Designed miniproteins, single chains, continued (5). Designs and how they scored, part 79

Each design is a single chain, and the fold is of that chain. pLDDT is the mean over its residues in the fold that is shown.

## One batch from the design tools (miniprotein)

Design m18925
Fold by ESMFold2-Fast:
Structure m18925 (fold): chain A 82 residues (1-82)
Amino acid sequence: SAEEKEASEAALKAVGEAQELIGKGLEYLKKGDVEKAKEYFEKAKKVLEDALKRYGSKLPPHQVEALKRGIKEVEELIKSLE
């Protein structure tokens, strides 16, 4: 349906936004700014979680699992900064 296509498009844009935020966090990490890196990684996690909550019911299972994997990967990245 059109709504499912719009949900998939929005989810892909959210993944792109999260990847950009992760990139910014990694740049801060290279500079030794762990606090700023963590802030950007937490923002990336929120973007992915919000996409899953908003669009999850309209997405095919493989896209839902991709979002869940992305969230888990960002969570592990945040934990690595402990």
Scores: mean pLDDT 88

Design m18926
Fold by ESMFold2-Fast:
Structure m18926 (fold): chain A 106 residues (1-106)
Amino acid sequence: PKKFLEFMKKYSGTLLKEEELPKAQEIVAEALGVELETVRKIVEEAKKKYGVKTFSPAGIAVLVLNSLTGPNEFLSEEQLKVAIAIAYNIYDEEELDKRVEKVKNL
């Protein structure tokens, strides 16, 4: 998820402006291997149903990941990598791959 890691680093400690949301949604969709329309619906529901007014790249990814989980959670390799990157504040692909291998061996 190189583009997602770069985008998360760019907005580290900063919330997205409304005009930046479309690009953030595209990057999250690509990183998680989900359709852009799915990400857009989740973000709009968060705005309307939960009153969420501001987003981070990590925040959008967490909302999407949460929507993909059920009673039996099965994340893809790409989705797991995004989750680990967010949890550990990792912005480098090499560091992320090393962390993913360590987590899988726990």
Scores: mean pLDDT 79

Design m18927
Fold by ESMFold2-Fast:
Structure m18927 (fold): chain A 66 residues (1-66)
Amino acid sequence: SQLEADVLLTLGAMYLSLARKSKNKEEQIKLLDKAIELYRQAVELGHPRAEEFLKEAEELKKKVES
């Protein structure tokens, strides 16, 4: 449902925010993995903004891992 997609996007955004604030690489990766998983679920449920947030989280993860 749309409500479920909204909840997943909101929770994912919280994890993404925590990842951006973390100064520990291992913690950032774990938080980003949680955000990515939640955003992927929101994409499958059809949230119109979920692909944008997913791309942002995946791009940030690549930068952290480099």
Scores: mean pLDDT 86

Design m18928
Fold by ESMFold2-Fast:
Structure m18928 (fold): chain A 67 residues (1-67)
Amino acid sequence: SLEESREIAREIGREFMRLLAEETGKKLNLPEEIVEKIATDPEAWGIFFKALAAKKPTEEIVELIRK
């Protein structure tokens, strides 16, 4: 059904965003606590990727997420 397809798409999207956040965070050598927060908190994930798009330094990204 359409509802089932939408639910599957949402799950795939969430899992993809989680994996992307974890891998990118690891590549930037972010503290483990920050990587976990990005992976589990959609608000932190949004802040993280907005900061990456804005080319903010890693130190500034960490401080934004710690709030």
Scores: mean pLDDT 76

Design m18929
Fold by ESMFold2-Fast:
Structure m18929 (fold): chain A 85 residues (1-85)
Amino acid sequence: MKELEETKKKIDELVKAMEDENPERRVQAAIELAHAVLNAPDEVIKENIDKVLDGASRAAEDEDPEVQIASTVALIAAAVKKVNL
């Protein structure tokens, strides 16, 4: 499905963007990742949830407080999705 492929690609790009050198981009990526995860089909979550949890957990320890908060929200979103699979 075209939508499934696009969602998977978006999640992969957002996980990478949380490692960006620019803190503002990391904040935006974490917020967008939380939204993408909450709206993703179960098929995409099943394949990508461990990657999302790993990335969000690392970003929750970021030196920037806004990145820490945004990444914690993404981590909660991913954890909620995983337990409801």
Scores: mean pLDDT 81

Design m18930
Fold by ESMFold2-Fast:
Structure m18930 (fold): chain A 70 residues (1-70)
Amino acid sequence: SDKELKRKIEELDKEIDKKTRDLAAKQKELSKEAGDDPQKQLDATKQLMVDVGEITGIYVERRKLERELE
């Protein structure tokens, strides 16, 4: 039902918000730790890309639910 779809979308929105804030905090910390070291910068980038991929997956699920509602 539309009500169930809307509730699911709201749950995913909360998850996206939380993970996006966590990602921003992690990026800031890793950038500070890496400084000007290219190897540490590469390792930091690899870690952040994993988290970005996870968030992207949630956006894909959210979009599928929105299409059902549209």
Scores: mean pLDDT 86

Design m18931
Fold by ESMFold2-Fast:
Order: structure tokens, then C-alpha cells, then sequence
Structure m18931 (fold): chain A 81 residues (1-81)
């Protein structure tokens, strides 16, 4: 079951990359955030932190301070585990 969650994390992370390349930073940030959640549920805390950091970076570029802070918190939580 955790392997399925990690696979979904990989799928969502790749969607984040795809939308980032297209310049849709808001959609990319949403996919990276979702990838972080699924990596965290899978116990892959390193990948979760990476995904949350990418989400936070894109939200900051968009001026979405609230979602950027939330994603940053997710990354720090994952890195401590």
C-alpha cells in the first residue's frame, strides 16, 4: 500500500514539473504540494520535503504567502522525520 502511495507521489511530482515547464506555476505548486502529501504518507520524507519546498517556492513567486508558508511548514515537518 505504501508503494502505491509513493507511486502516486511520483505521478503528482511529474505533473508539477510538467505544469511548471508550461508556466502554469499555480497548478504546478498544487501538484507539488499533493506529491509532498503522498510522499509523506508513503514514509518517503526526503521526497516529501523536496516536493513541499518546490510548492513553497512557486507559491512565493506567485505572491501567495499563505500557501507558501503552509508548504514550507510541510517541508520542515518532513525533514525532521
Amino acid sequence: RKEELRKKGDEYFNLGKEYEQKGDLKTAAEWYDKAGVYYHLAGDFEKAAEAFRKSAELYRKLGDTENAQLAEKGARGAEKL
Scores: mean pLDDT 84

Design m18932
Fold by ESMFold2-Fast:
Structure m18932 (fold): chain A 85 residues (1-85)
Amino acid sequence: SLAEEVREIAERVEELAREAIELASKGTREDLLEAEMLVSLAAMFVAIARLMLDNHPNPSEEAREALRRAEEAVREAAAAVQAAL
């Protein structure tokens, strides 16, 4: 189902966001570059999930909520990386 697919994407995004935050906390240039790459990858998955919802005539609230959580995770990770720069 759409909700299941969006949830799987959201879970992957949350994993990438957590890894990016951990890398940013280590503070080396190499770790920060890897963190930036993970944030970019997570943002790409969010864009895919958003496209899936936009192309569905009536997405469930569960699917919309999963996307919102994924978008929040990317924002938090991006903020952590920017703060470490």
Scores: mean pLDDT 87

Design m18933
Fold by ESMFold2-Fast:
Structure m18933 (fold): chain A 75 residues (1-75)
Amino acid sequence: MSEEELDAEVRLALAIMEKAIAENAYKQGKPIENADELIKRFEEVAKWLEERGDQEGAELVREYAETIKKLKEKQ
């Protein structure tokens, strides 16, 4: 595993975790902390993955950004 491959896996794992935390907060009636920053971070991660040929990972993380946008609007 190269440093770049490890960085991609870490970024994707963090995105998965942050999405789960935000969804859990919403389900418990708690505000999603730093929702705008989280959305921006997901968009940056998606762009980074796309630029490296991980189109599937990029699409997944973009879907996460859209999910958090919708949850934020419902709060």
Scores: mean pLDDT 80

Design m18934
Fold by ESMFold2-Fast:
Structure m18934 (fold): chain A 94 residues (1-94)
Amino acid sequence: LVEEAKEKFEKAKEALKAGDTGTAQKYAEEAVRLYMAAGEYREAARAAEELGKLAEKLGDNQTAAQFYYLAAEAYEAAGEYEKAKEYREKAEKL
């Protein structure tokens, strides 16, 4: 559900800021999955994109790449193929 996806997304952000990369990845994947199950593909993509940008800002390029791959998958599901390609390429360059 969208509300549960928002809760998982917030937990992913908190874990990321705390340096708990494993917990952040788990909640990020669950948030994206819940948004996608609700048909909210753009929200799934934006959540993953925001987490990727946050990880990059925190200097964790490996985690940022993982979140950008999640964003690419969600953008592809949303039919936004150019953005999906953009975020895959961004992840590969990190």
Scores: mean pLDDT 86

Design m18935
Fold by ESMFold2-Fast:
Structure m18935 (fold): chain A 59 residues (1-59)
Amino acid sequence: SELQEKILKKIGEILNVIGDRIDKELENLKKTGNPELSPEEEAEYQAEIDRIRAELDAL
């Protein structure tokens, strides 16, 4: 159904944000030996996930 397609697309968007975050953590680990993101980067990823989750909840 169209609703199911919209839900799956929003879940995919959240997974893409999580994947990008993990890629950044891996890059940091390889370069510095520490996977930690800056507090600003952590807040930005969380805000993006929260926005997409709000859109998903509105469906």
Scores: mean pLDDT 87

Design m18936
Fold by ESMFold2-Fast:
Structure m18936 (fold): chain A 73 residues (1-73)
Amino acid sequence: MELAEALERSAEALERAAEIAPPEAQPLLREAAELLREAARAAAEGDLERARELVEEAERLAQEAARRIHEAL
């Protein structure tokens, strides 16, 4: 379950980032972390297509969070 483990670690990293992020970005980073945890579960079950879709959604939210952080500065 190497992919599921990697996704779980990525979710944990996003949750830590959310704790120190500006308020505008915190909900997006937390939602991205939750999507990565769902992707980890899908990968563990062998549903790689669902895992991929969830990762793509998480990446979109993380990119939007990064834009909001940049614009707030």
Scores: mean pLDDT 83

Design m18937
Fold by ESMFold2-Fast:
Structure m18937 (fold): chain A 71 residues (1-71)
Amino acid sequence: APVPWDAVGKALGLSGETLKAFFEGKLRLSPADQTRVAAALARGGLTQREIAELLHVSVATVRRWLARARA
């Protein structure tokens, strides 16, 4: 599924271009902002595995971020 860059941008207060650069490894986000990105992608209908592949992290890391976002 296509990544909802605009929806993720609204969750972080960032532009879609800034988020694309982050996912390309050109920018670094804080742990709190990484958690918000993962939560926004999950709300957009992406699975934990798809989010892990997109962010180049483990599924365990995505699961941890989503657990924090729900707390």
Scores: mean pLDDT 70

Design m18938
Fold by ESMFold2-Fast:
Structure m18938 (fold): chain A 59 residues (1-59)
Amino acid sequence: MSRLERHGEFAARQMVRAAREAGISPEEAVAQLRASNRSLGLSDEESERYAERVREEVS
């Protein structure tokens, strides 16, 4: 797994945890994840995969 893939997985897990602990909405969690993925240079397709997972876990 590449560094970007490892970071994407880590960021997704951290976002799910933070959303559950702080009561952040699924939409807010996804927005924060997309901002992080953009700074890392992840593709739109990869970013959407992680966003879908976070949305599923937080919802």
Scores: mean pLDDT 72

Design m18939
Fold by ESMFold2-Fast:
Structure m18939 (fold): chain A 60 residues (1-60)
Amino acid sequence: MKGIYEAVAPFPKTSPDELAVRPGDVLEVLEEVDDEWVLARSLVTGEEGLVPKRYLKKIE
């Protein structure tokens, strides 16, 4: 899943290792952690964290 992704739904983070996203946020997926989660970096804030795959769509 490496590439550039856009958030399609709001994800409020619940732990320090997660990344909060809002619809329209653009992220770089750095690593696929498991079947449900990726490690991503926000291209807006530069913050990194875990995001559920289902909240993201690939744009590049």
Scores: mean pLDDT 80

Design m18940
Fold by ESMFold2-Fast:
Structure m18940 (fold): chain A 102 residues (1-102)
Amino acid sequence: MVKMSPEEVKAKEGEEVKLIAEADEEVKNLDWYQQKEGELPKLLIYDFNKRAEGIDERFEASGSGKKFELIIKDLKKEDEATYIVKATTDEGTFTASSKVSI
């Protein structure tokens, strides 16, 4: 299983938002997605820390083993979304989400 904290965050434009994903077991691969209301999830980061094509450098990811972070720097109104982590382990693939609002 994987969990995100905080589950919901309200921040201001220009602030830094940090989302933490924690797994109960060793993570073999981890991807981060952004999902805006009425839209399909958009891939932000894949293979732990690689930015997907067209993704702003304000989005960074780090971590290893069982604890991972997504950092959103210089938060913009357009960044309001549900952020989803997808963690793959030897036991299967698990997701968790956090809602970011301004």
Scores: mean pLDDT 89

Design m18941
Fold by ESMFold2-Fast:
Structure m18941 (fold): chain A 84 residues (1-84)
Amino acid sequence: ATDEEIEDGVVDISLAVARLLMEKGDYEGAAELLERTIEKYPNSKRVPEAYALLAEVYEKMGKTEQAEEWRKKALEIDPNNPLA
């Protein structure tokens, strides 16, 4: 119970910080944070949202191919995820 709860909480905080970075136009910082979060907590229930948000970040950066790859990964884990 504890490790999963901690992982989900940390991912949620990372998602909130990434969205704040996106709002400020720091897309590189947002992408780096999200990629690090996914690598460190790959089994979190929140990881599909991290993939979806990372796809949004890459789209905002004009990196369409990378955005499509992250959207594909999000759909493979959770087909109902709202993708950007």
Scores: mean pLDDT 77

Design m18942
Fold by ESMFold2-Fast:
Order: sequence, then structure tokens, then C-alpha cells
Structure m18942 (fold): chain A 72 residues (1-72)
Amino acid sequence: SELEENLELFKKNLEELLSNAKNLSDEEIQQILAYLDKLAEFAKKNVDEEFYKKLKELIEKTKKELKKIMEE
């Protein structure tokens, strides 16, 4: 489905973001973290529960990895 294709594209984009995150400042990473929080809030209100759970897991995994990069 288009939704599953969009989810895979989103996952790939998050993986590219993490690959490039080593070149970002702490301030830039904090801005990305804030954006991901807003995206999760938007999704909770606008997509079905099953899709939201999958998206939320991808976002939380990405946030955790970004926080680790800031701590290094």
C-alpha cells in the first residue's frame, strides 16, 4: 500500500539522517529532536492506531540514537 511505501521511505530517510548526524551541532540535533516530537504528536491525531505505533517506534529509536551521538 502507499502507506507502507511511505513508511519504508520515512525509515530510509531517518537512517540517512542518523548517518549524517555526526556532522551536526548539538543545537541542530536538539532542533531535529523537537521536530520529531511534533511529528509524533501530529501522527497520533491524524493516522490510524496501528500505523501510529509503527511510526512512533521508528521516531523513538531515531531520537535515542541522536541523543547518543550528542553524548559522544
Scores: mean pLDDT 80

Design m18943
Fold by ESMFold2-Fast:
Structure m18943 (fold): chain A 76 residues (1-76)
Amino acid sequence: MKLSKEEFEAEVLRALADMYLAIGKRELEKGNYEAAIETYEKAIDLYRQALSLGDKTAEEGLKIAEKNLEEAKSKM
């Protein structure tokens, strides 16, 4: 089974968002709160794009990114 072009795009966006989420967590752990905030905002945007294209698996990542964004903001 091969995904449609739209489904493939959604999965690529979600995978990219997961990558930014991981980078944001790393920046947060280093105390780079400003960089973590910017990175989580990028992850959130990408997760929202993936959801709009039908990738429901992006919903969990979006919630994690939003929670981590609020945590990073609280530490500035």
Scores: mean pLDDT 84

Design m18944
Fold by ESMFold2-Fast:
Structure m18944 (fold): chain A 62 residues (1-62)
Amino acid sequence: METITLRLPPEVVDLALKHLKELGIEAEVVSDGEIRVTVNSREDLIKAVAAVLLAIGDYLEK
């Protein structure tokens, strides 16, 4: 089990959490611009990256 800390704009954090939850990835907010993600496999890592990219895309489209 590995934990990864992601630093994101605060406006993107809530969107990233939503996508992570929908993909079944465990994540928690540690600060307004920081999320801890738990990954157990390469597939989980890919899903976590995809969730962040989806969140950034949603934020940019408005």
Scores: mean pLDDT 80

Design m18945
Fold by ESMFold2-Fast:
Structure m18945 (fold): chain A 78 residues (1-78)
Amino acid sequence: MLRIAGNVLSIDGNEVKVLGSDGYLYTLLVSPEDAALLKPGDAVILEFDNEDSKKVTVIHPRAKRTFEAELLSRKRLP
């Protein structure tokens, strides 16, 4: 299991962009209900399921919430 700490950069409907501490920008598809719990600047932890490379478990420590997301893209920042 790979865990990456990050911060929410932006939320556009069901699409959430997270800047990972590893220098990658993660674009995630979440449910509308889960998107409503997130705000720009929020700290999150991303856990990757090795059996399904497109599934991400998102942990929001301050809200004490965990939800599933789909990885749409992962891009290394310059």
Scores: mean pLDDT 78

Design m18946
Fold by ESMFold2-Fast:
Structure m18946 (fold): chain A 105 residues (1-105)
Amino acid sequence: MSPFEKELEELKKKALEAIDNQDLEGLLEVIREMVELAKEASPAERHRIFMVLSEVLDEAIDTLTPEQLKEVAELLRELAKESEGEIRDVLQALADRIESELEKK
């Protein structure tokens, strides 16, 4: 496995374990690490990171409380504000999706 794929797989595992354990702080930290990895990544690697982040957020939407999801959306908005270009746009879209799901709860 490439060093990048190994790091991304480990981050995915940590995120899913945090969701299963209702460890919101752990999940927020992994999201921050994924976004920082995306800033240093090639375009192809960045796309892979965003696919994994989307999968993690799908699991979070199904598993976490509305209050926890609000904290996740707030982090994504904060990270988007500190980012530019594609990273900002993807993070804003993911935050919008979580906020839309919160309206149904």
Scores: mean pLDDT 85

Design m18947
Fold by ESMFold2-Fast:
Structure m18947 (fold): chain A 85 residues (1-85)
Amino acid sequence: MAAEERERRKRLAKVVRREIKNIEEVKEKEPEKLPLVLEMSKAMLRMMAWVLEIDEEDLELALEALEKAAEGKYEEAEKLIKELE
């Protein structure tokens, strides 16, 4: 049981890391699209959390990590992701 929950959290963390890289790229290439991309990433994470039965607390960490990345606070985002792992 605990091992399956840990694998789900690690899977969430990997997806968040990928989304943060996407946000970083959007900020550099098309910053005007960042608000929409951020909202789409949040919606995707909420859906994934529902499908994978991820705890609300873990989802909140993931969403906060995306918001920190959108603000350019990548070190803070990384700390939040490490809490998921």
Scores: mean pLDDT 82

Design m18948
Fold by ESMFold2-Fast:
Structure m18948 (fold): chain A 76 residues (1-76)
Amino acid sequence: MIEKDEKVAKADVEAAEENIKEAEEALEKGDFQKAALLATAAKILAVAAAINGEEEGAKKVIERANEVFEKLDKAE
């Protein structure tokens, strides 16, 4: 089995949290393209973190990313 790297998982969660925060800020400013790109990046990082053992932090970021996508769909 591939060993879970706790340090990598924590770094990925922190990066995912920063990206989703910037995505939410971009959405509030009406920069829908930037919001979509940052939310996508945050979701990818969160999935990587979950694989490496940070399931709770990853779940929260994924939920926030899905909320950003839902708001983007309603903005059109």
Scores: mean pLDDT 80

Design m18949
Fold by ESMFold2-Fast:
Order: sequence, then structure tokens, then C-alpha cells
Structure m18949 (fold): chain A 60 residues (1-60)
Amino acid sequence: SEEFRKSVIENAKEYIKELKAAGKPQEIIDKAIEMAVNDLKLAGVPKEEIDKFVEEMKKL
């Protein structure tokens, strides 16, 4: 469902933001983004939404 997909995206964003707030190295952040992208693909999130997610996370 759309609600489920939004929830998966928001949970991924929160996790990445927490890693940033905790001062984790960029290498760890990049790996977490890569893992999140794979999870979003498995959840059936459209490519355009995944690309937007990656752009937003890299701007943090």
C-alpha cells in the first residue's frame, strides 16, 4: 500500500539521520544509504522515489 511504502521510506530516513546525528563516518552513512536503497527496492518503492531519497540523504 502507499501508506506502507511511505512508512518504509520514513523509517529509512530516520535511521540515516540518527547515524548522522551520532557523528558516524561518511563511509558508514554511505553504506547505510546503499542498504536502505536495497530495502526500498524490495518493498516495491518506485525508482523516482528511491532517487529522491538518495538525493535527500546525501544533502544531510
Scores: mean pLDDT 84

Design m18950
Fold by ESMFold2-Fast:
Structure m18950 (fold): chain A 90 residues (1-90)
Amino acid sequence: MEIELEVEGDTVTVKVKAPEGAKKVYFIPLLVGDQLIVIAFVEKEDGSVEIKVAVLDLRAHGLRAESVTLEQKEKEVKPGEIAEFKLKLS
C-alpha cells in the first residue's frame, strides 16, 4: 500500500493506492501537536487488513490546525485504484 499526502491551501488530499486483492480503503486522521497522522486501512478480498501510517508536518507547510473535517472516511476500491480523500484543516 502506498499513501501520498498533497497540501493545497487548508485542504490535505490523501491518496491511497490499492494493493493486490484490495476491496475497501478507510482511514483515521489524527492531529497530534503540529503533526497530521493518517492511519490507512485496506481490507482485502481474503479478509486480511493492511495498515499503513503517514505523517504530515503541518508547520513545514505553513499550516496550523485545531481540527480536521472529512467528507468521507471509506471507499470501495479495485486493485491498482487510487482512493482519494479530502481533509479540511481549521
Scores: mean pLDDT 81

Design m18951
Fold by ESMFold2-Fast:
Structure m18951 (fold): chain A 89 residues (1-89)
Amino acid sequence: SVEEKLEEFIRRAVEVLRSEPELSEEQIREIEEALRATKEASLAAGLSLEETLRRMIMTVADTLDRLGLPDAARQRIVDRLAEIKAEVL
């Protein structure tokens, strides 16, 4: 189902974030909460799975930028999330 695919995406995204030494557990929790908020808002708006996943990746990218992560770490995370998006579609 769409719900199961979105939950799989969040689970795998959190695993990627936990592999990054620059992120604290508190920051990872904040990003996960932001991802869940984006999921709920997108589903309430009737958006497709692909558009919902795209917005979730944008939410992560924006949050990582606000947290001041190094460019290399931000790009690595975003690229891995794009791969996960392709796998869950």
Scores: mean pLDDT 88

Design m18952
Fold by ESMFold2-Fast:
Structure m18952 (fold): chain A 100 residues (1-100)
Amino acid sequence: SSELEKVKKEFEKLKKEADKLIKESKKVIDEFKKNPSDDIKKKLEDIKDELSKLSGELGKILDEMIKLKAPKELIQEVVFLEAELTTQIMLIYEELKSYE
C-alpha cells in the first residue's frame, strides 16, 4: 500500500541516521575507554540521548509496520536495529557509571 511505502521510506531515513550514530557511539566509547575526560563524557551523554530519541522513533515505525501488516523481513530489520540502539545505550551507561 502507499501507506506502507511511506513508512518504509521513513524507516530508511531513520536507518541511515541510526547507522551513523552507532558508528559514532562505538568510536567515542573506544576513545573514552582509552582516555576518559569530562568532554568525552559529555559527548557520550549527548550520543545516548540521541540514541534514545531515535529508538523511540523506530518504536513508532515498528508499530505502524505491524498495523499495516508489513513483510516479516522488514519488521525483523526494524527490531534488530532497535536492539542494536538499546545495546549502544547500555554500553554508554556502563562506561559513564564506571567513570563516577
Scores: mean pLDDT 89

Design m18953
Fold by ESMFold2-Fast:
Structure m18953 (fold): chain A 58 residues (1-58)
Amino acid sequence: ISDEAIEAASEVAREALEQGYSLSQAVKAANRVIELVEDEGLKPEEAKKRALEELRES
């Protein structure tokens, strides 16, 4: 796992909490960022955007 992916995941968790999502939802979104970067090959910034969009659709 790259340091960039971990940092992006941490940023997504922070943004989710700021928007009023629960800790479990923030952790889910952060894990999704790591999956998108490592398994799908997305850039960290694109993975952040997609994870937050998926969270908003929930």
Scores: mean pLDDT 80

Design m18954
Fold by ESMFold2-Fast:
Structure m18954 (fold): chain A 65 residues (1-65)
Amino acid sequence: KEELVQLAVTLYRIAELMEKGKTLDEIAEELGISKEFVENILKSLGVTTPEELREAALKLAEEAQ
């Protein structure tokens, strides 16, 4: 349950950084995770836009509550 909250927060932060024009490398450095991890999350969720990622984060947060 706490892990789902952390993942939802991470997804939301990725979306915010993408909207700011950050590269995947910069997002990975900012969040302290690997670029491969960021790429794998986006690929597994089937999302390509910050809006889609925010929707995924919201759904995950609902599952955690």
Scores: mean pLDDT 78

Design m18955
Fold by ESMFold2-Fast:
Structure m18955 (fold): chain A 70 residues (1-70)
Amino acid sequence: TKASIAIQKAQELLADDPSNATAYNNLGIAYLNLNNYKNAINAFSKALSLNPADATAQANLNLAKAQVAA
């Protein structure tokens, strides 16, 4: 699936640079597409731990949390 390809690409980026906040954000988006909100929240939280100023990761984290709350 497209989501599994996105996960693989993000993992390849993380193998090259474990501090790649963008790769964790991409993992979160892939998990959202799979409706796996808990893993999406974990991935976006990792992105924010690496870059606390990442507005995109913060917005995506809020989106994932809203879907779990519903």
Scores: mean pLDDT 81

Design m18956
Fold by ESMFold2-Fast:
Structure m18956 (fold): chain A 83 residues (1-83)
Amino acid sequence: SMDAERELTIFQFRYIALKTEFDLAKRTRDIDLLKKTLRDLRELKERLREFQKKYPEYKDEIDKLIKEVETLIEEVEKTIKEL
């Protein structure tokens, strides 16, 4: 549906915004911002899982985005441990 496609676009935009926030946090060595980004990425992942239950026809596209979010979560966690 058009509503589902709009919501998917918002999730894609949110992912890009969080990735940009992570880049800023790494450059500035801002551990509080890294922890906030990690929390927000985990929330995004849960919202993507709920979207997948509501719109199973988008399963493959959401699975791909979840994998990208999971990879970014691992990178943020590693960065926090190295600071």
Scores: mean pLDDT 90

Design m18957
Fold by ESMFold2-Fast:
Structure m18957 (fold): chain A 65 residues (1-65)
Amino acid sequence: KYIEEARKALKEGNYEEAVELFRKAIESTDGKEKAEAYRLLAEVYKKMGNTFEAIKAYLEAMKLE
């Protein structure tokens, strides 16, 4: 549910809302779904120009694979 809402926010350009929703998804999921939420969070940070935060989110996703 949170992942779907976060993807919609990202598509609409609501990056701050997308970050909050992906963080909620990360807290409420495990394994592959959590890794997916981290990858999408990294994409949000990349679109915002937050390169360091994007890299950290990608690394967290990789740890879950």
Scores: mean pLDDT 83

Design m18958
Fold by ESMFold2-Fast:
Structure m18958 (fold): chain A 110 residues (1-110)
Amino acid sequence: MEKIEEARKLARKAAQLVMEGKYEEAIELAEKAIELAEGESKEVKAEALAILGLAYLEQGKYEEAEKAAKEAIELGEGEIKEKALHVLARVYYAQGDWKKAKEYLEKALK
């Protein structure tokens, strides 16, 4: 569907912006992708949420990153879920919770 295609395109652009260090712009596009994917595709919503979590993590917004990554894990499957688990592990590591960081990293590797 057209909304799903637009959401996926925005999610891909948001991921590119994260790699470029443009975190605020990445967050805006990821949020728009989430809105367009809502009720249309759990997979695309999960992908956008994983990117949103990564962007928040890179900004040091750990509470927002944890929330987005957890929702992405709940909705996502396969590679999307693995990426979200990796983001969540990095959030816990950054907060000094090495036990949780290891737990979620091990889940991402399975």
Scores: mean pLDDT 87

Design m18959
Fold by ESMFold2-Fast:
Structure m18959 (fold): chain A 75 residues (1-75)
Amino acid sequence: MTAEEYLQKGLAAAEAGNVDEAIEYFRKALELDPTYRPALMGLYALLESRLRQNPDDEEARKLLEEVKERMKKIV
């Protein structure tokens, strides 16, 4: 399975309302390609939404900071 295939699965899960599954697929895409912008953007949006609903989610906060740092390096 490729980063693009994981992105497609993540987008499908997000559309179905399966946020946790969508996050896992985007993370798998980034394991294959750490700079894959569509997966970084999708994960960023989901993590922001999750933190708005649950501000005490330290795992989501940590992952969001990782995504922000990776996005800064992609120009």
Scores: mean pLDDT 80

Design m18960
Fold by ESMFold2-Fast:
Structure m18960 (fold): chain A 95 residues (1-95)
Amino acid sequence: SELEELKKKIEEKKLFLERLEEILERWRDRIPAEKLARLEALLKEIKEKIKEAERAVKEGDVEKAKKLLKEADKLAAELGQLLREVAAEIAQAER
């Protein structure tokens, strides 16, 4: 049951990341270059944590998978904060 729950959470995170990458590509020209680089770096780190979590689930290592997903959640929160800052800057620039 717990492994199945972790598998579902991983798939949900993957879908979220795919949608986010599509949004960032669509908005690329409106995002300041330094902020875009930070967003891309955070996305890369989250993707690496999710891949490691998926491997841990495949190996039956529930505790490792949970730790990696918590780390991914923390990075996703940082990404969300940066996205809010970018949205505010775009709104200010468009006036």
Scores: mean pLDDT 84

